Designed miniproteins, single chains, continued (4). Designs and how they scored, part 62

Each design is a single chain, and the fold is of that chain. pLDDT is the mean over its residues in the fold that is shown.

## One batch from the design tools (miniprotein)

Design m14140
Fold by ESMFold2-Fast:
Structure m14140 (fold): chain A 77 residues (1-77)
Amino acid sequence: ARRLTPEQVARLEELAKKAEKELQSIPGVKKATVRVERLPDGRYRLHAHVEYDDSKETEVARKVEEIFRKIAEEVGL
């Protein structure tokens, strides 16, 4: 969680939408949503909800971490 400029928030929302589509493309993912969450103290974080086949748990977890790491690096989280 981190405080962001309005430009960084807009970029984060754009990347969250792209991440949502990328997660939905993973074999075994049934549903994926990615949201930009504003915390009570004014900081931002990403929140993901992913529904998947049990056999794909490790693959989905790794992909979520990869996507979120890339987003965090791009917006400086």
Scores: mean pLDDT 75

Design m14141
Fold by ESMFold2-Fast:
Structure m14141 (fold): chain A 93 residues (1-93)
Amino acid sequence: SVKEKVEKEKKELEEMTIEEIEEKIKELEAELDRLTEETARVVEELERNRSEELLRREMELGVKEVDLAVKITVLKRELEKKKEEEKKKKELA
């Protein structure tokens, strides 16, 4: 169930520390960089020989890049929320 997966991911994000979120963002950004490099290689191969296999691989890599970009955006939003909550707690204490 997509709904159960989303709820579980939300709970995991809420339980993560600021440091854990920052580290996760770094890991996903490094993975995105690797996928971007692989996509560039596939594009170079497509310029030499246009094949259905290479076109399919380019599409698959594009989907993975979008998925990682979305995950990074969600993590960055949660990081900003946690930083703002910590700031508010310090101002009230």
Scores: mean pLDDT 80

Design m14142
Fold by ESMFold2-Fast:
Structure m14142 (fold): chain A 87 residues (1-87)
Amino acid sequence: REEEIAERLKEDEKRYIDFKYPKVVYLLNKVIKGKSEEERKKAFDTLYEAIKLLEEGNVDEARALLRKTFGEEADKILEVMLEAIKR
């Protein structure tokens, strides 16, 4: 079920994140403002993986992944993602 969705989401990563987690995308855009295009892409890739981990209930792994990329903003991003994924 989630596997089939994940394959499709790889093609539409930005669309999925924007549609399901617009507040997270907004926050991410502020955090990566002024970064290189390569760093911005890596940040979105990290966000997608963290969302997948949270959907699977792996909160600690998602937190570690977000912390590695976003530092101090990781906790706030995780909070918003958890609220969105809770259902």
Scores: mean pLDDT 71

Design m14143
Fold by ESMFold2-Fast:
Structure m14143 (fold): chain A 85 residues (1-85)
Amino acid sequence: SSKTATVKPNETVTIKAGKEGEEISKIVITDENGNTILEANIDGSNKVDVSKYNKLNILVDYEKGIVEVTNNDPNKTYTVTVYIK
């Protein structure tokens, strides 16, 4: 299963992946034209490599099943999709 949210310029969104026993497996970010700009597999480390996207901050709280995405780009909208194992 998956959860999606739109992250507008200078917005922070929080996605709760699921209930107890559901694990975050993958995060995908697409731009406003639907092109995938980032795909990250979650390995329990709570870290996502965003080094190529200096204006995006991604925090994974694996224990709470929460993904927080902050978009510090003043001009671009992104869509975040969180996949659950």
Scores: mean pLDDT 75

Design m14144
Fold by ESMFold2-Fast:
Structure m14144 (fold): chain A 81 residues (1-81)
Amino acid sequence: SAEKLAQAKDALDRAIAWATEELLRVPPEDREKALASARAMLESLAEGLHARLELSPEDRAQLDAHLAARFAEMEARVRAA
């Protein structure tokens, strides 16, 4: 449902905002490894949201696309810092 998808996207956006602040505190030389760990954590969160909210396959695909786009924005911001 649109409501469940919106809740899942909101949860991911909050997690990405937190992860961004944490990554900016990591020394530049360690950021690539930290980004890889953050990606794994966020993928795990998306899987948990899919299970808990009982997302349809279509809503899950949209959640995955949203995560990919928001993660790319985070990567760009962290690498530019």
Scores: mean pLDDT 88

Design m14145
Fold by ESMFold2-Fast:
Structure m14145 (fold): chain A 85 residues (1-85)
Amino acid sequence: SDKLLEQLNRLLEESASEIGAMDPESRREVIGLILKAMTAISKGKFEEAAEYLRKAAEVAEEAGQSSLAEKLRELAELAEEEAKK
């Protein structure tokens, strides 16, 4: 869904401070998982995208970025809803 990709791009822009506050390893992992989710969405693999977004949320939460983790979980739920269509 183009809308879901737009929401992920907006998240990366709006959450730059939260992402920047993470340690380099956690930051790299979260960004990598979001990029994998974007690729999965572009291929119509919404269940795979939801899994990547949930993993990204877990890493963000463990790194102390609970607000970012919540936003990532919300996007994962939207991806799961798209998979059911």
Scores: mean pLDDT 86

Design m14146
Fold by ESMFold2-Fast:
Structure m14146 (fold): chain A 88 residues (1-88)
Amino acid sequence: PLSPEKKAVLERIAELLRRAARLAEKVGEALGVPETPEVRELGRLQREIAALFEANFSEEEQEQLAAKFDGFDSVDEVADWLLDLARQ
């Protein structure tokens, strides 16, 4: 089983992924506008997600997660799976 600390990190990552997906939709609607506040915030969220994985998971754990993520069709499916892991 995952530690309570790792569960909290997975919940945070899932929250950030869902927020990034919502911003990506807005960026898609604003095609052709460079460096909007939404584009900058999306980049910030992506960096925070990467930093949380790097700080809280081993290289082996990150590889296992990445392999699992490759099986999903959307960011929302990744976020849902992470929340399910955290709620165990």
Scores: mean pLDDT 79

Design m14147
Fold by ESMFold2-Fast:
Structure m14147 (fold): chain A 116 residues (1-116)
Amino acid sequence: TEELRKRLEEAARRGDGVAVFDLARELMISLGMPEEAANLVIQAVLAALAGDFELAEKYLKKLVEMGVISEETAKRMFEILRAALEELQANPELSVSEVALRTLLELIKLLVEERE
């Protein structure tokens, strides 16, 4: 909802990465995503930002196995995750919280479009 999105943007502005992930999870659940699926998306982002793309890919594959996303959507999500780490590594001015917010919002948009 609009209120959750505003709280997400405020958390990112403050550099509160924990709040960004918690609020993004709540937003995904409020949009009708199963709790287990929302957790897998958060875990995939955390793994990718830590540089563990093998683990991130495993979480995305679980989302496909659950029937939450298509294989094509999983590939696009993986590209978004890779781009997020590359952006973070290339630009020392960017906060992890800001990159996490942009990444989570792009993934949520893709997940909503998959179902609608």
Scores: mean pLDDT 83

Design m14148
Fold by ESMFold2-Fast:
Structure m14148 (fold): chain A 92 residues (1-92)
Amino acid sequence: EEEELVRLVLEWHERHADADGLLAAETAKEFLTRVLKLLYPELSDEQAEGIATTLVETFAPDGRLSAEQMAEIARLLAKGGVTVEMVLEAIG
């Protein structure tokens, strides 16, 4: 399911990316905050946002994420136990 999860995240990235194919860090942070709350329901909104912010800033210090960077994040999410269903719920 890692490949399916990566595909879903990349399809979501394509829909939200700018004309250069780059995703705003704030949009990625909002998505990751939702995913983290599904994976760890005991986290507060502030805790989940803090973790998401750290993850996004690690991969995109310039504040914009390429498809390759989002694919790498998606692989880490899959290895951390995130499921396709959690990604679909986080996308809305």
Scores: mean pLDDT 82

Design m14149
Fold by ESMFold2-Fast:
Structure m14149 (fold): chain A 90 residues (1-90)
Amino acid sequence: MITQNQITLLAQVLYNKQVGDVLMKAPIHPVLEELFEFFKMQVDGIFGPATEEAVKNFQYKKGLNVDGIVGPATKEALENMTEADLELFS
């Protein structure tokens, strides 16, 4: 399961420091669907262009298709990551 620490590290990778501050105010262990829903809303939101670049950078480093969208392939990659993997990725 995804932990608050994993989500914070992922946010730093995908959105830089900015989203990390927002997620620090979230519940200790949000559910996976809430995390991806939040990421989708951010991509579609006002600061979406900057977020899209961060998502593409993450996909590039993970060897995924570089779409700039948190889709099924990106979700599966996130679900398969461990805390140690996310910490190393930071």
Scores: mean pLDDT 52

Design m14150
Fold by ESMFold2-Fast:
Structure m14150 (fold): chain A 73 residues (1-73)
Amino acid sequence: SHDDIIEETALKIRMIGLVVQIEISIKRNDKKSVEKYIKEFEELVKEAYSTGNESLIKFAKEMEERIKKLLEE
């Protein structure tokens, strides 16, 4: 439904924002902020999985992989 699309879009925007904050915190060598934003991101991932929305779950997995690569650099 249209309401589901709005909720999906809002969660995707929040995930993107946290990935950006994680990347900035890594560049600043701020380990405490990295840990904080990763925990907040993991809670959004759990919320995404709980919706059963395939598009949102796929997006969450793609963002998880991006964070993993950022931490390996």
Scores: mean pLDDT 86

Design m14151
Fold by ESMFold2-Fast:
Structure m14151 (fold): chain A 107 residues (1-107)
Amino acid sequence: MEAAEKARERLRAQVDGLPDPETREAFRKMIDLLSEEALREIGEGRPTLSEKARNDLIKALKEYGVPYLERRLRDAGLRPVTPIKAYVELDEEGRVVFVFEGEWERV
């Protein structure tokens, strides 16, 4: 549990460094949705996450991250050509990286 709490605090600190307050809020909501098990594995700095931890991260990203990003793109006068696909990975330093893929065009 302590490792999970430390991971949550570390992720929140990384998010607080982002310049856009709406992006910060979306990422905070995603972090809050993460299971203790996913946070523990992130906190332990494992080279690969379990399937459950990866699925928990992807669920949080789809529930808060992708809808928020789509809204921001539409508000900026962009429309999706393809649906946004979202992935999660850990970098070499154990940081959570959210990857978004898609094509967008101006309306």
Scores: mean pLDDT 69

Design m14152
Fold by ESMFold2-Fast:
Structure m14152 (fold): chain A 85 residues (1-85)
Amino acid sequence: SKAEISITAVERTPDGLRFTIELEEDGKVYTLELFLGYDEPLITALKRLQAFVDEHLSDDVDKSQLAADLTGVALEMVGERLDAE
């Protein structure tokens, strides 16, 4: 089973960042719109991201294959947050 996760859009607002995140598994696409307020700890967004992955990811997926993509998404979120502040 093949799964990929990526940020497809980032919107900067006065109150925070809106991320559009897509998880694709075997041709099925799941979309998460995640808002991270500038006063909100980054860990809350990371927890929402992990919950979204856990909800939609099947047990047949090699979780190690997603580790790099998940790390990349997390680092991109950190970078966008730091650049916006």
Scores: mean pLDDT 79

Design m14153
Fold by ESMFold2-Fast:
Structure m14153 (fold): chain A 97 residues (1-97)
Amino acid sequence: QVSTLIEEMKPSDEEIYAILLILDELARLGLVTSPDDVLTKEQIDEAYKKIKDYLINHLGISEETLEKAKEILYRAADAGATFGEIADSVIRVAKKK
């Protein structure tokens, strides 16, 4: 379900990269501690708020790309996806390119 959802949204390489960086920030902040932790929109928002400036100003990721990455993560959270399920699904979609 989660891999199908991410595949249907047709994320660009930049959007995939942004998603992976937001997931890394979730782990770095201790908002998720296990791959089995179910992701929430509140956790996504906290990680996004912390990393947004860095992604835009230091990595050159567009605000449009970041909003798309956040939308994909929100849809995965609405589907009850775990941190590990989202990470694995994003990596699988990236490998198809």
Scores: mean pLDDT 81

Design m14154
Fold by ESMFold2-Fast:
Structure m14154 (fold): chain A 65 residues (1-65)
Amino acid sequence: KEELKEKGKELQEKILKVTDETVALFKEYRATKDEEKQSEMNKQADKAAELAKELRAVLEQIVAS
C-alpha cells in the first residue's frame, strides 16, 4: 500500500532529524554542562522512541497487507 510506504519513509526522516538534533544538544551539553540541555536531550530520546514504535507498526501493516 503506497500510503503506508510513504508514512514509513516520512517516519525514518523524522527519526534522523530528531537524532541530529539530539547530537547537537549533546555537543552543547558537553561544552556547557547545562542541565537544561540534558533535559532537552531526554525529550528528544522519548520522541525518537515514539517515532520508532510508529515505524514498527507501519512496517508490520505493510507485511500483513
Scores: mean pLDDT 79

Design m14155
Fold by ESMFold2-Fast:
Structure m14155 (fold): chain A 86 residues (1-86)
Amino acid sequence: MKEQVEKALAALEAGDWEEAQKHLGAAFEFLRPALEKLKAEVERNPSMTEEEALELLAELLGVSVERVREAGRSLAATLRLALELL
């Protein structure tokens, strides 16, 4: 898992989208359970603010809200967060 995320990030930073695409599936599969739980909670609480959603995602991933917010800035930042969780 970690090696696949590292390869995806390296390929993205090199501008090699074809190589990145081969490894992105593994990174998204790693994050999928947390994203599914976030979606279910948003559907249960339609009044949920962006800040509350980020806090919940941070809790589900075991990281700070600042790390989740930074990850949302780009695909590369998202992959860096995934590497920190592995």
Scores: mean pLDDT 73

Design m14156
Fold by ESMFold2-Fast:
Structure m14156 (fold): chain A 79 residues (1-79)
Amino acid sequence: MSKEELESEVKLSLAKMYLSLGKLLASQGKLEEAIESYKKAIELAEETVKESKNPEIREEAEELIREAEELLKEVEKKL
C-alpha cells in the first residue's frame, strides 16, 4: 500500500465517521453540529474522489457524498 492509497482510505474512513456522527447529532436535535459533521464528511469524501485511483473507493466516496448532501439539505430545512 502506497502513502497516497493509505491516505485515501483514511480520509474515506474519517468521512464515514463524520457521516455517522452527523446522523447521531441530528437525532439528538443538535442540528447546527449535525450540519458541520455532514460538511466535514463531504469535504473528506471529495478529497478521496480526487486522490484515489481505486474505483471501488471512489464509488463509495461518491455514494457517501450523495447521502451526506441529502441529509444536509434535510437538516438545513429544520433550522
Scores: mean pLDDT 85

Design m14157
Fold by ESMFold2-Fast:
Structure m14157 (fold): chain A 85 residues (1-85)
Amino acid sequence: SQEEKDAAAEKELTAELEELLRRGASLEELAEFLERKAEEYAESNPEIARGLRAQAAALRARLEAKSDAEARALLAAAHAALEAE
């Protein structure tokens, strides 16, 4: 059944993801992995592919938020360095 095929795909994806995390993959590398797997599974496992695209988009959003957070942290550090009340 499609459910059994999806379960098998999820098991394979979980193993590959755990290996990436074990080697210290970056959020960008994880997003690229999920995007590639979503494309690979688009026809055979469309529900899995949709989930992977959503996860990749969430990781991309976190990367953008990290950049913004770093900018805010630098501004806060500058204010602290000036010892402004």
Scores: mean pLDDT 75

Design m14158
Fold by ESMFold2-Fast:
Structure m14158 (fold): chain A 79 residues (1-79)
Amino acid sequence: MEPEEAARQVEEALRKAGVEVVDRRINPDAGTIFIHARAPSLEQLRRAAELILKEVPGVTRVRLIPSGETEATLQVEVA
């Protein structure tokens, strides 16, 4: 899947899960998308990460890197 298409589908899934996308960066050489996300709780961000892994085709791994009580970076790996 094209990295831009994968990023678009990930952002759509996050928005449907009630997560705000603050920033996005794509590293195409590594097949990695970095999304800085905000939600009412880290638990909601963890649930959104699991949803992305399950529902977005081409996503092979999602890592949550907390940066606060309501903010995290999602490292999304795509193939």
Scores: mean pLDDT 82

Design m14159
Fold by ESMFold2-Fast:
Structure m14159 (fold): chain A 82 residues (1-82)
Amino acid sequence: MSPLEQAEHLIAVAEELAAKGTPMDLLLAAMGYVAAAEQYLKAGDKERAIEAAKRAIELAEGQPSGAAVIARAQEIIDEVEK
């Protein structure tokens, strides 16, 4: 599976989890979006990597143990926007 195909698959799974709306599902969805952002970076798609990382921050905000996910997503955004 290509990095782009992996990113799309990760987003599809993450959105299914986000739709369930529990704190655990939202955290798992946020982690999925971070993984998708990393796959987009491997593919050289910086714009989609930023979009996925921003979505991860939105999903992880207010969730238990979300701080590490937010930190990683912010690191990806900062690295791309240098």
Scores: mean pLDDT 84

Design m14160
Fold by ESMFold2-Fast:
Structure m14160 (fold): chain A 113 residues (1-113)
Amino acid sequence: MEVEEFYNKFKEASERILKAAQEAADEARRIDPELGEVFRSLVEGLQQLLDEAIEKIKNTSLEEGKEIVREAREQVQALLDAAIGTARDNPEAVAIFRKLREEALKALDEVLK
C-alpha cells in the first residue's frame, strides 16, 4: 500500500536522524562536555517529536501523513536552529549541528518526494 510505503520511509528517515543526532552528541561531548546537556536535550526532543509523528501517521491518509511530516520537518528545523544558536560561541559545535541539520532535513525531504 502507498500509505505503508510512506510510513516505512518516514520510520527509516526518523531512525537515520536519531542515529545522526546521537553520533553528533557523542562528537560534541569529546569537544566540549558543557554542551553535553544541549545535545542530550536535542536528542530527547527529536526522539519525542519523531515518535509522536510516527504514531499520528499510522491512522492517516497519505495526504494527512505528508502534512504531519511537513509539520515535523518545521519542528526539527526549529530544534536544530535553537541548538545552533545555543552553540554559537563554539565553532566546532556549530559545524556539528549544521551538518546534523542538513542530514535531518534531507532525510525528511526524501520522504516528502
Scores: mean pLDDT 83

Design m14161
Fold by ESMFold2-Fast:
Structure m14161 (fold): chain A 75 residues (1-75)
Amino acid sequence: MEEKIKKIRELTDKLVQAVLAGNRDEALKLAKEISKLTNDPELGKILERAVKDEDPEVAAALAAMATSILLNSLK
């Protein structure tokens, strides 16, 4: 569990950086990987939609918030 949380955090950091850098293709790949690791279809939809919305600030904020909520629920 702990290693899975660490991996999700690392992928989320990469996702935020990719969004801020304008690397949409990389950001979409990272969003899908995070979704698969969390096994949370709702989180996956939120992350994918945020990335596709072409608003890097909103996408980064939503990705960070979604990951924070997930990590808090996992303690």
Scores: mean pLDDT 67

Design m14162
Fold by ESMFold2-Fast:
Order: sequence, then C-alpha cells, then structure tokens
Structure m14162 (fold): chain A 104 residues (1-104)
Amino acid sequence: SALRQALDEAARELGIRAMEALGDVHYSRGDYKKAGEAYRKAGELAERAGNNLEAGRSYEKAGEAYYLAGDYEKAIEEYRRAAELARDVDPELAERAAAKAEEV
C-alpha cells in the first residue's frame, strides 16, 4: 500500500539521518575512523533506498573522515564511490570527489 511504502521510506530516511548524526558526533570528537564507518553506513542505506545524491554526499563525508584518520586507501575508495553515484545527480560533487581521490 502507499501508506506502507511511505512508512518504509520514512524508516530508511531515519536510519540514514541516524548514521549521519553518529558520524557527525564521532567527527566532532576527532574519532575520524568511527566517523568514516558511520558515514559509509549512511551511504549504504541511501544507496539501497535508491537515493544516489544522499549516498554520494555520505560517501564523500566518509572519504574525508578516513583521510583525516590517515586511512588513505579507504578515503580513495569512498571518494570514488561518491563520484560514481553522484555522476548523474550532482556533477559538481562527482568532480570534487574524483579530484579528492586523485589528490590522496
């Protein structure tokens, strides 16, 4: 039903926002590895929801967090995921994320 689809969508959006908020908390505490893990999970949830824009944004944040944690291999991986997912929905984000992957 339309109501069930709306409730399922709201539950997924809540899950994405919860993981982003968890990432923000870890980031503010300087726990960049945990921030990257939380942002990556937000990206995975957004990707499963078919929201490539939110997924791209979350993966870009994960890349930034992993870069600050000194995990350059994960930073590159997450930036490349952000670039691929954002390509058709936010070309500026896609180009920025691709450039960051090359600069690591």
Scores: mean pLDDT 89

Design m14163
Fold by ESMFold2-Fast:
Structure m14163 (fold): chain A 85 residues (1-85)
Amino acid sequence: SDADVNRTLGYILILLSFDYLSRGDYDLALDYFKKGVDALVASGQRDEAIELTEDVIEYMQLLSELDPSLKPQVDELQKYLDELK
């Protein structure tokens, strides 16, 4: 089904975003993460997408204490999360 395709695509994009995050490519990580979350929402998994986004924000906030240059990315994710609710 289209929902199954969107769910699979969503998880692939989220995994790709974590690969970019681990390499320090924060702008690409954020872009692919949002695209993956949007695909999960389109598949009917809004609550799971919100929970995952909250978990990633918590992780990114922790990283921003070590690297303050990440604060703009945290702010953008928080704004994105508010738009999902």
Scores: mean pLDDT 86

Design m14164
Fold by ESMFold2-Fast:
Structure m14164 (fold): chain A 94 residues (1-94)
Amino acid sequence: RAAREAALAEAAALARETLAKIGELVSPETYERMLRGLEAATAAARASDDGVASLLAGLHEMAELAREEGPPGEEAVRLIRETARRVAALFRAL
């Protein structure tokens, strides 16, 4: 449990760091939607035995929101997908 909780905390921190980096690449409205979605996904992940699936679903939702921005959102989608791969790899190592 402690190792899973540590991995979940690290994954959530990576997702928040990615959101901070893409803040200038998306509209303020999209950023707020992403932030709320990520917090909800993180809370669901902590409450679930399969928390990684909830967090990855949250990252997928962030990528779809970034796509709604059109071409300026393409770099944000790339960064979110890279973070999702890192999160998945982190939990595969457990």
Scores: mean pLDDT 79

Design m14165
Fold by ESMFold2-Fast:
Structure m14165 (fold): chain A 68 residues (1-68)
Amino acid sequence: SELDREIALALAYMQLAVRAIEQAGGDPEKARELLKKAKIESVEIDPGKRVRVKTSLGEVEIELPEGF
């Protein structure tokens, strides 16, 4: 459903934030700039409720929890 996709994207954005902070070496200004430049290039929902998101900061793969 659209809601399931929105939740998966929210989780992907959270993981992108963590990656941006790590790549910035913990500098919040650099992390903010990385996130501003981050773009979602593709989203693929696989059988088994895995979501793959390709971004400018790298690929993110998320397992949707049971009940989604």
Scores: mean pLDDT 72

Design m14166
Fold by ESMFold2-Fast:
Structure m14166 (fold): chain A 80 residues (1-80)
Amino acid sequence: SLEEEAKKLADEVFALLKKYFPDAEDLDEQKEYLYSLPVKEMVEKVRIAADILYELTGDERFKEIAEKAEELLKKLEEEE
């Protein structure tokens, strides 16, 4: 489902964040907050975060997540 794809993208971005910030206590709280949002808002925030993190780190995995999030947003907008 689109909801499962959205949560997978959120999981991927937080897994990468945990590699960059292994001692960050707030990551689990931020992830739970993100999961509390409507699916479209969650995906929009994942895309924005991944774009910013790609610019900051140069890690192509963030670019891949951002591109997948953009594709998912287009699918979600078609369902509205």
Scores: mean pLDDT 80

Design m14167
Fold by ESMFold2-Fast:
Structure m14167 (fold): chain A 82 residues (1-82)
Amino acid sequence: MEEEVDRLIAELKATTDPAKQKELLDRLYQLGVEAAEKGDIDLVRRIADGVAEFANATTDLDLQIYATLKLIGLAVAIRDLE
């Protein structure tokens, strides 16, 4: 899972296609929820950091909102395990 997460974060940073960026954000979010369910909080933090870095770097408001909603979802997933 860690290698998959690293590849997806790298691809998210390398792509300029908004549709592909949304698909990568959806996949990262799904992996983050799965990591949270397994108690792998370090992996959830790694995913959240990658998504936050993307959100802070993008000039596309729709993508920034989309990524921010994924971050909120990951925070809720972690909270519900505590």
Scores: mean pLDDT 82

Design m14168
Fold by ESMFold2-Fast:
Structure m14168 (fold): chain A 62 residues (1-62)
Amino acid sequence: MRVRVRLEDGRVAEGEFNPETGLYEGTLDGKPALIGPDPSAGPDAAAVATADGVFRGRIVER
């Protein structure tokens, strides 16, 4: 299952669900990214973790 997350800066992260980790594994601007839902911040909120840091965004496609 694919997900897209729009970050506050307008960038879009895209990932595929990995059931072994419970996370979406994918890319942000061609770099590796891990995407996890953040239900504490809202029903469509997500965190995107990269080598450059952790970014907050909203799920726009699933």
Scores: mean pLDDT 78

Design m14169
Fold by ESMFold2-Fast:
Structure m14169 (fold): chain A 77 residues (1-77)
Amino acid sequence: SAADEAAARALLARGEELFAQKRYEEAAEMYERVVREYPDSSVLARAYRGLGEALYRLQRYEEAAEAFRRAKTLEPD
């Protein structure tokens, strides 16, 4: 729905703001909510990429790699 798409985009935007502030744990939480709550949203691949970047900064490398793999599956090069 349009409401679900708007909600997913708002969570993504908040995650990106938190990431820019180097609040990586909180950024990851916002991205994880997009992935979990809005898996059909147009921003899903961006949420997985953001999650991977945040997890990488938190030194959670295996989880970061999985998030990046999911993003690439959704939007391959």
Scores: mean pLDDT 90

Design m14170
Fold by ESMFold2-Fast:
Structure m14170 (fold): chain A 80 residues (1-80)
Amino acid sequence: MEQEMFEGSLQVYLAMLKQTVDNVERDEDEKKRKETADQIMSLIPKLRRMIASVKDPQVRAELQATLDDIEAKVEKIKQS
């Protein structure tokens, strides 16, 4: 039950972060996009540690997949 509440909060946070990345991808200012991408990248190690603490292996895998998608999009913005 407590792990389900933690899972839900983490899912909401990742969903909000993904929305932020999608919004940044639409920004026409390339410098602002790269600066925001760098800021999001700095959060990824902390988020990976939080996801690693999720006890349910299926939930952990789903959250890791979401974070991997976010990281890939941010890396693409940074390299462009």
Scores: mean pLDDT 76

Design m14171
Fold by ESMFold2-Fast:
Structure m14171 (fold): chain A 79 residues (1-79)
Amino acid sequence: SPFAEELKKRYPEIYAKLTDEEIEKVYKAMLFTFITTDLENESLEELKKRFVENLVKYGIPEDLAKEIADAIVEDFFGR
């Protein structure tokens, strides 16, 4: 998928820890977090926490979810 190719290019160390099914789950958790979070009024730390919670709900292990959230939130929402 386009997301898997981008993840491999941008975050190769994270990509190496994920199965194809887990990559799909990461994408879904990211979209769900984005549409359900008040991005204008939430801190980066609260956004990371919410993303970790959604990743875990989708079946990603907590330690890996934390690593993913830290990487993606800083790159996407860090201004």
Scores: mean pLDDT 80

Design m14172
Fold by ESMFold2-Fast:
Structure m14172 (fold): chain A 74 residues (1-74)
Amino acid sequence: MDSVASVKAQYRALARREAELAVREHGVPREEMERLLATFEARLDAATSIAEVEAVVREYGAELRRLIAETLAR
């Protein structure tokens, strides 16, 4: 799959699912998760290549892992 729009749609759906699981399973505050997701979606919308989409997804994953770790360290 090489359509940037299709790749964005898939990652947006995956990110939303991961966000829901982080709130439900790890106790991440909904407001913090929604803010991270909004930032991710805005950056994803600005991406114009698959390489840029992959970079945005990688950063979202790193930020999500950090947020979960911070929540668990509480």
Scores: mean pLDDT 83

Design m14173
Fold by ESMFold2-Fast:
Structure m14173 (fold): chain A 57 residues (1-57)
Amino acid sequence: MLEELRRVATEELGEALAERVMALIEEGRYSQAGALAANHGAERLVELLSEYAKKYK
């Protein structure tokens, strides 16, 4: 799960933004992570984040 999220984030957003998204996920801030991804057009990452958040909640 987390490895796939990191890979997709890096491919869609680049390394620096991917690290920020992963940090937000580790803090449990899935809504902020999703918003950051959506603002940069990372549609696949947004879908994966939604699935991940639902499994945890």
Scores: mean pLDDT 78

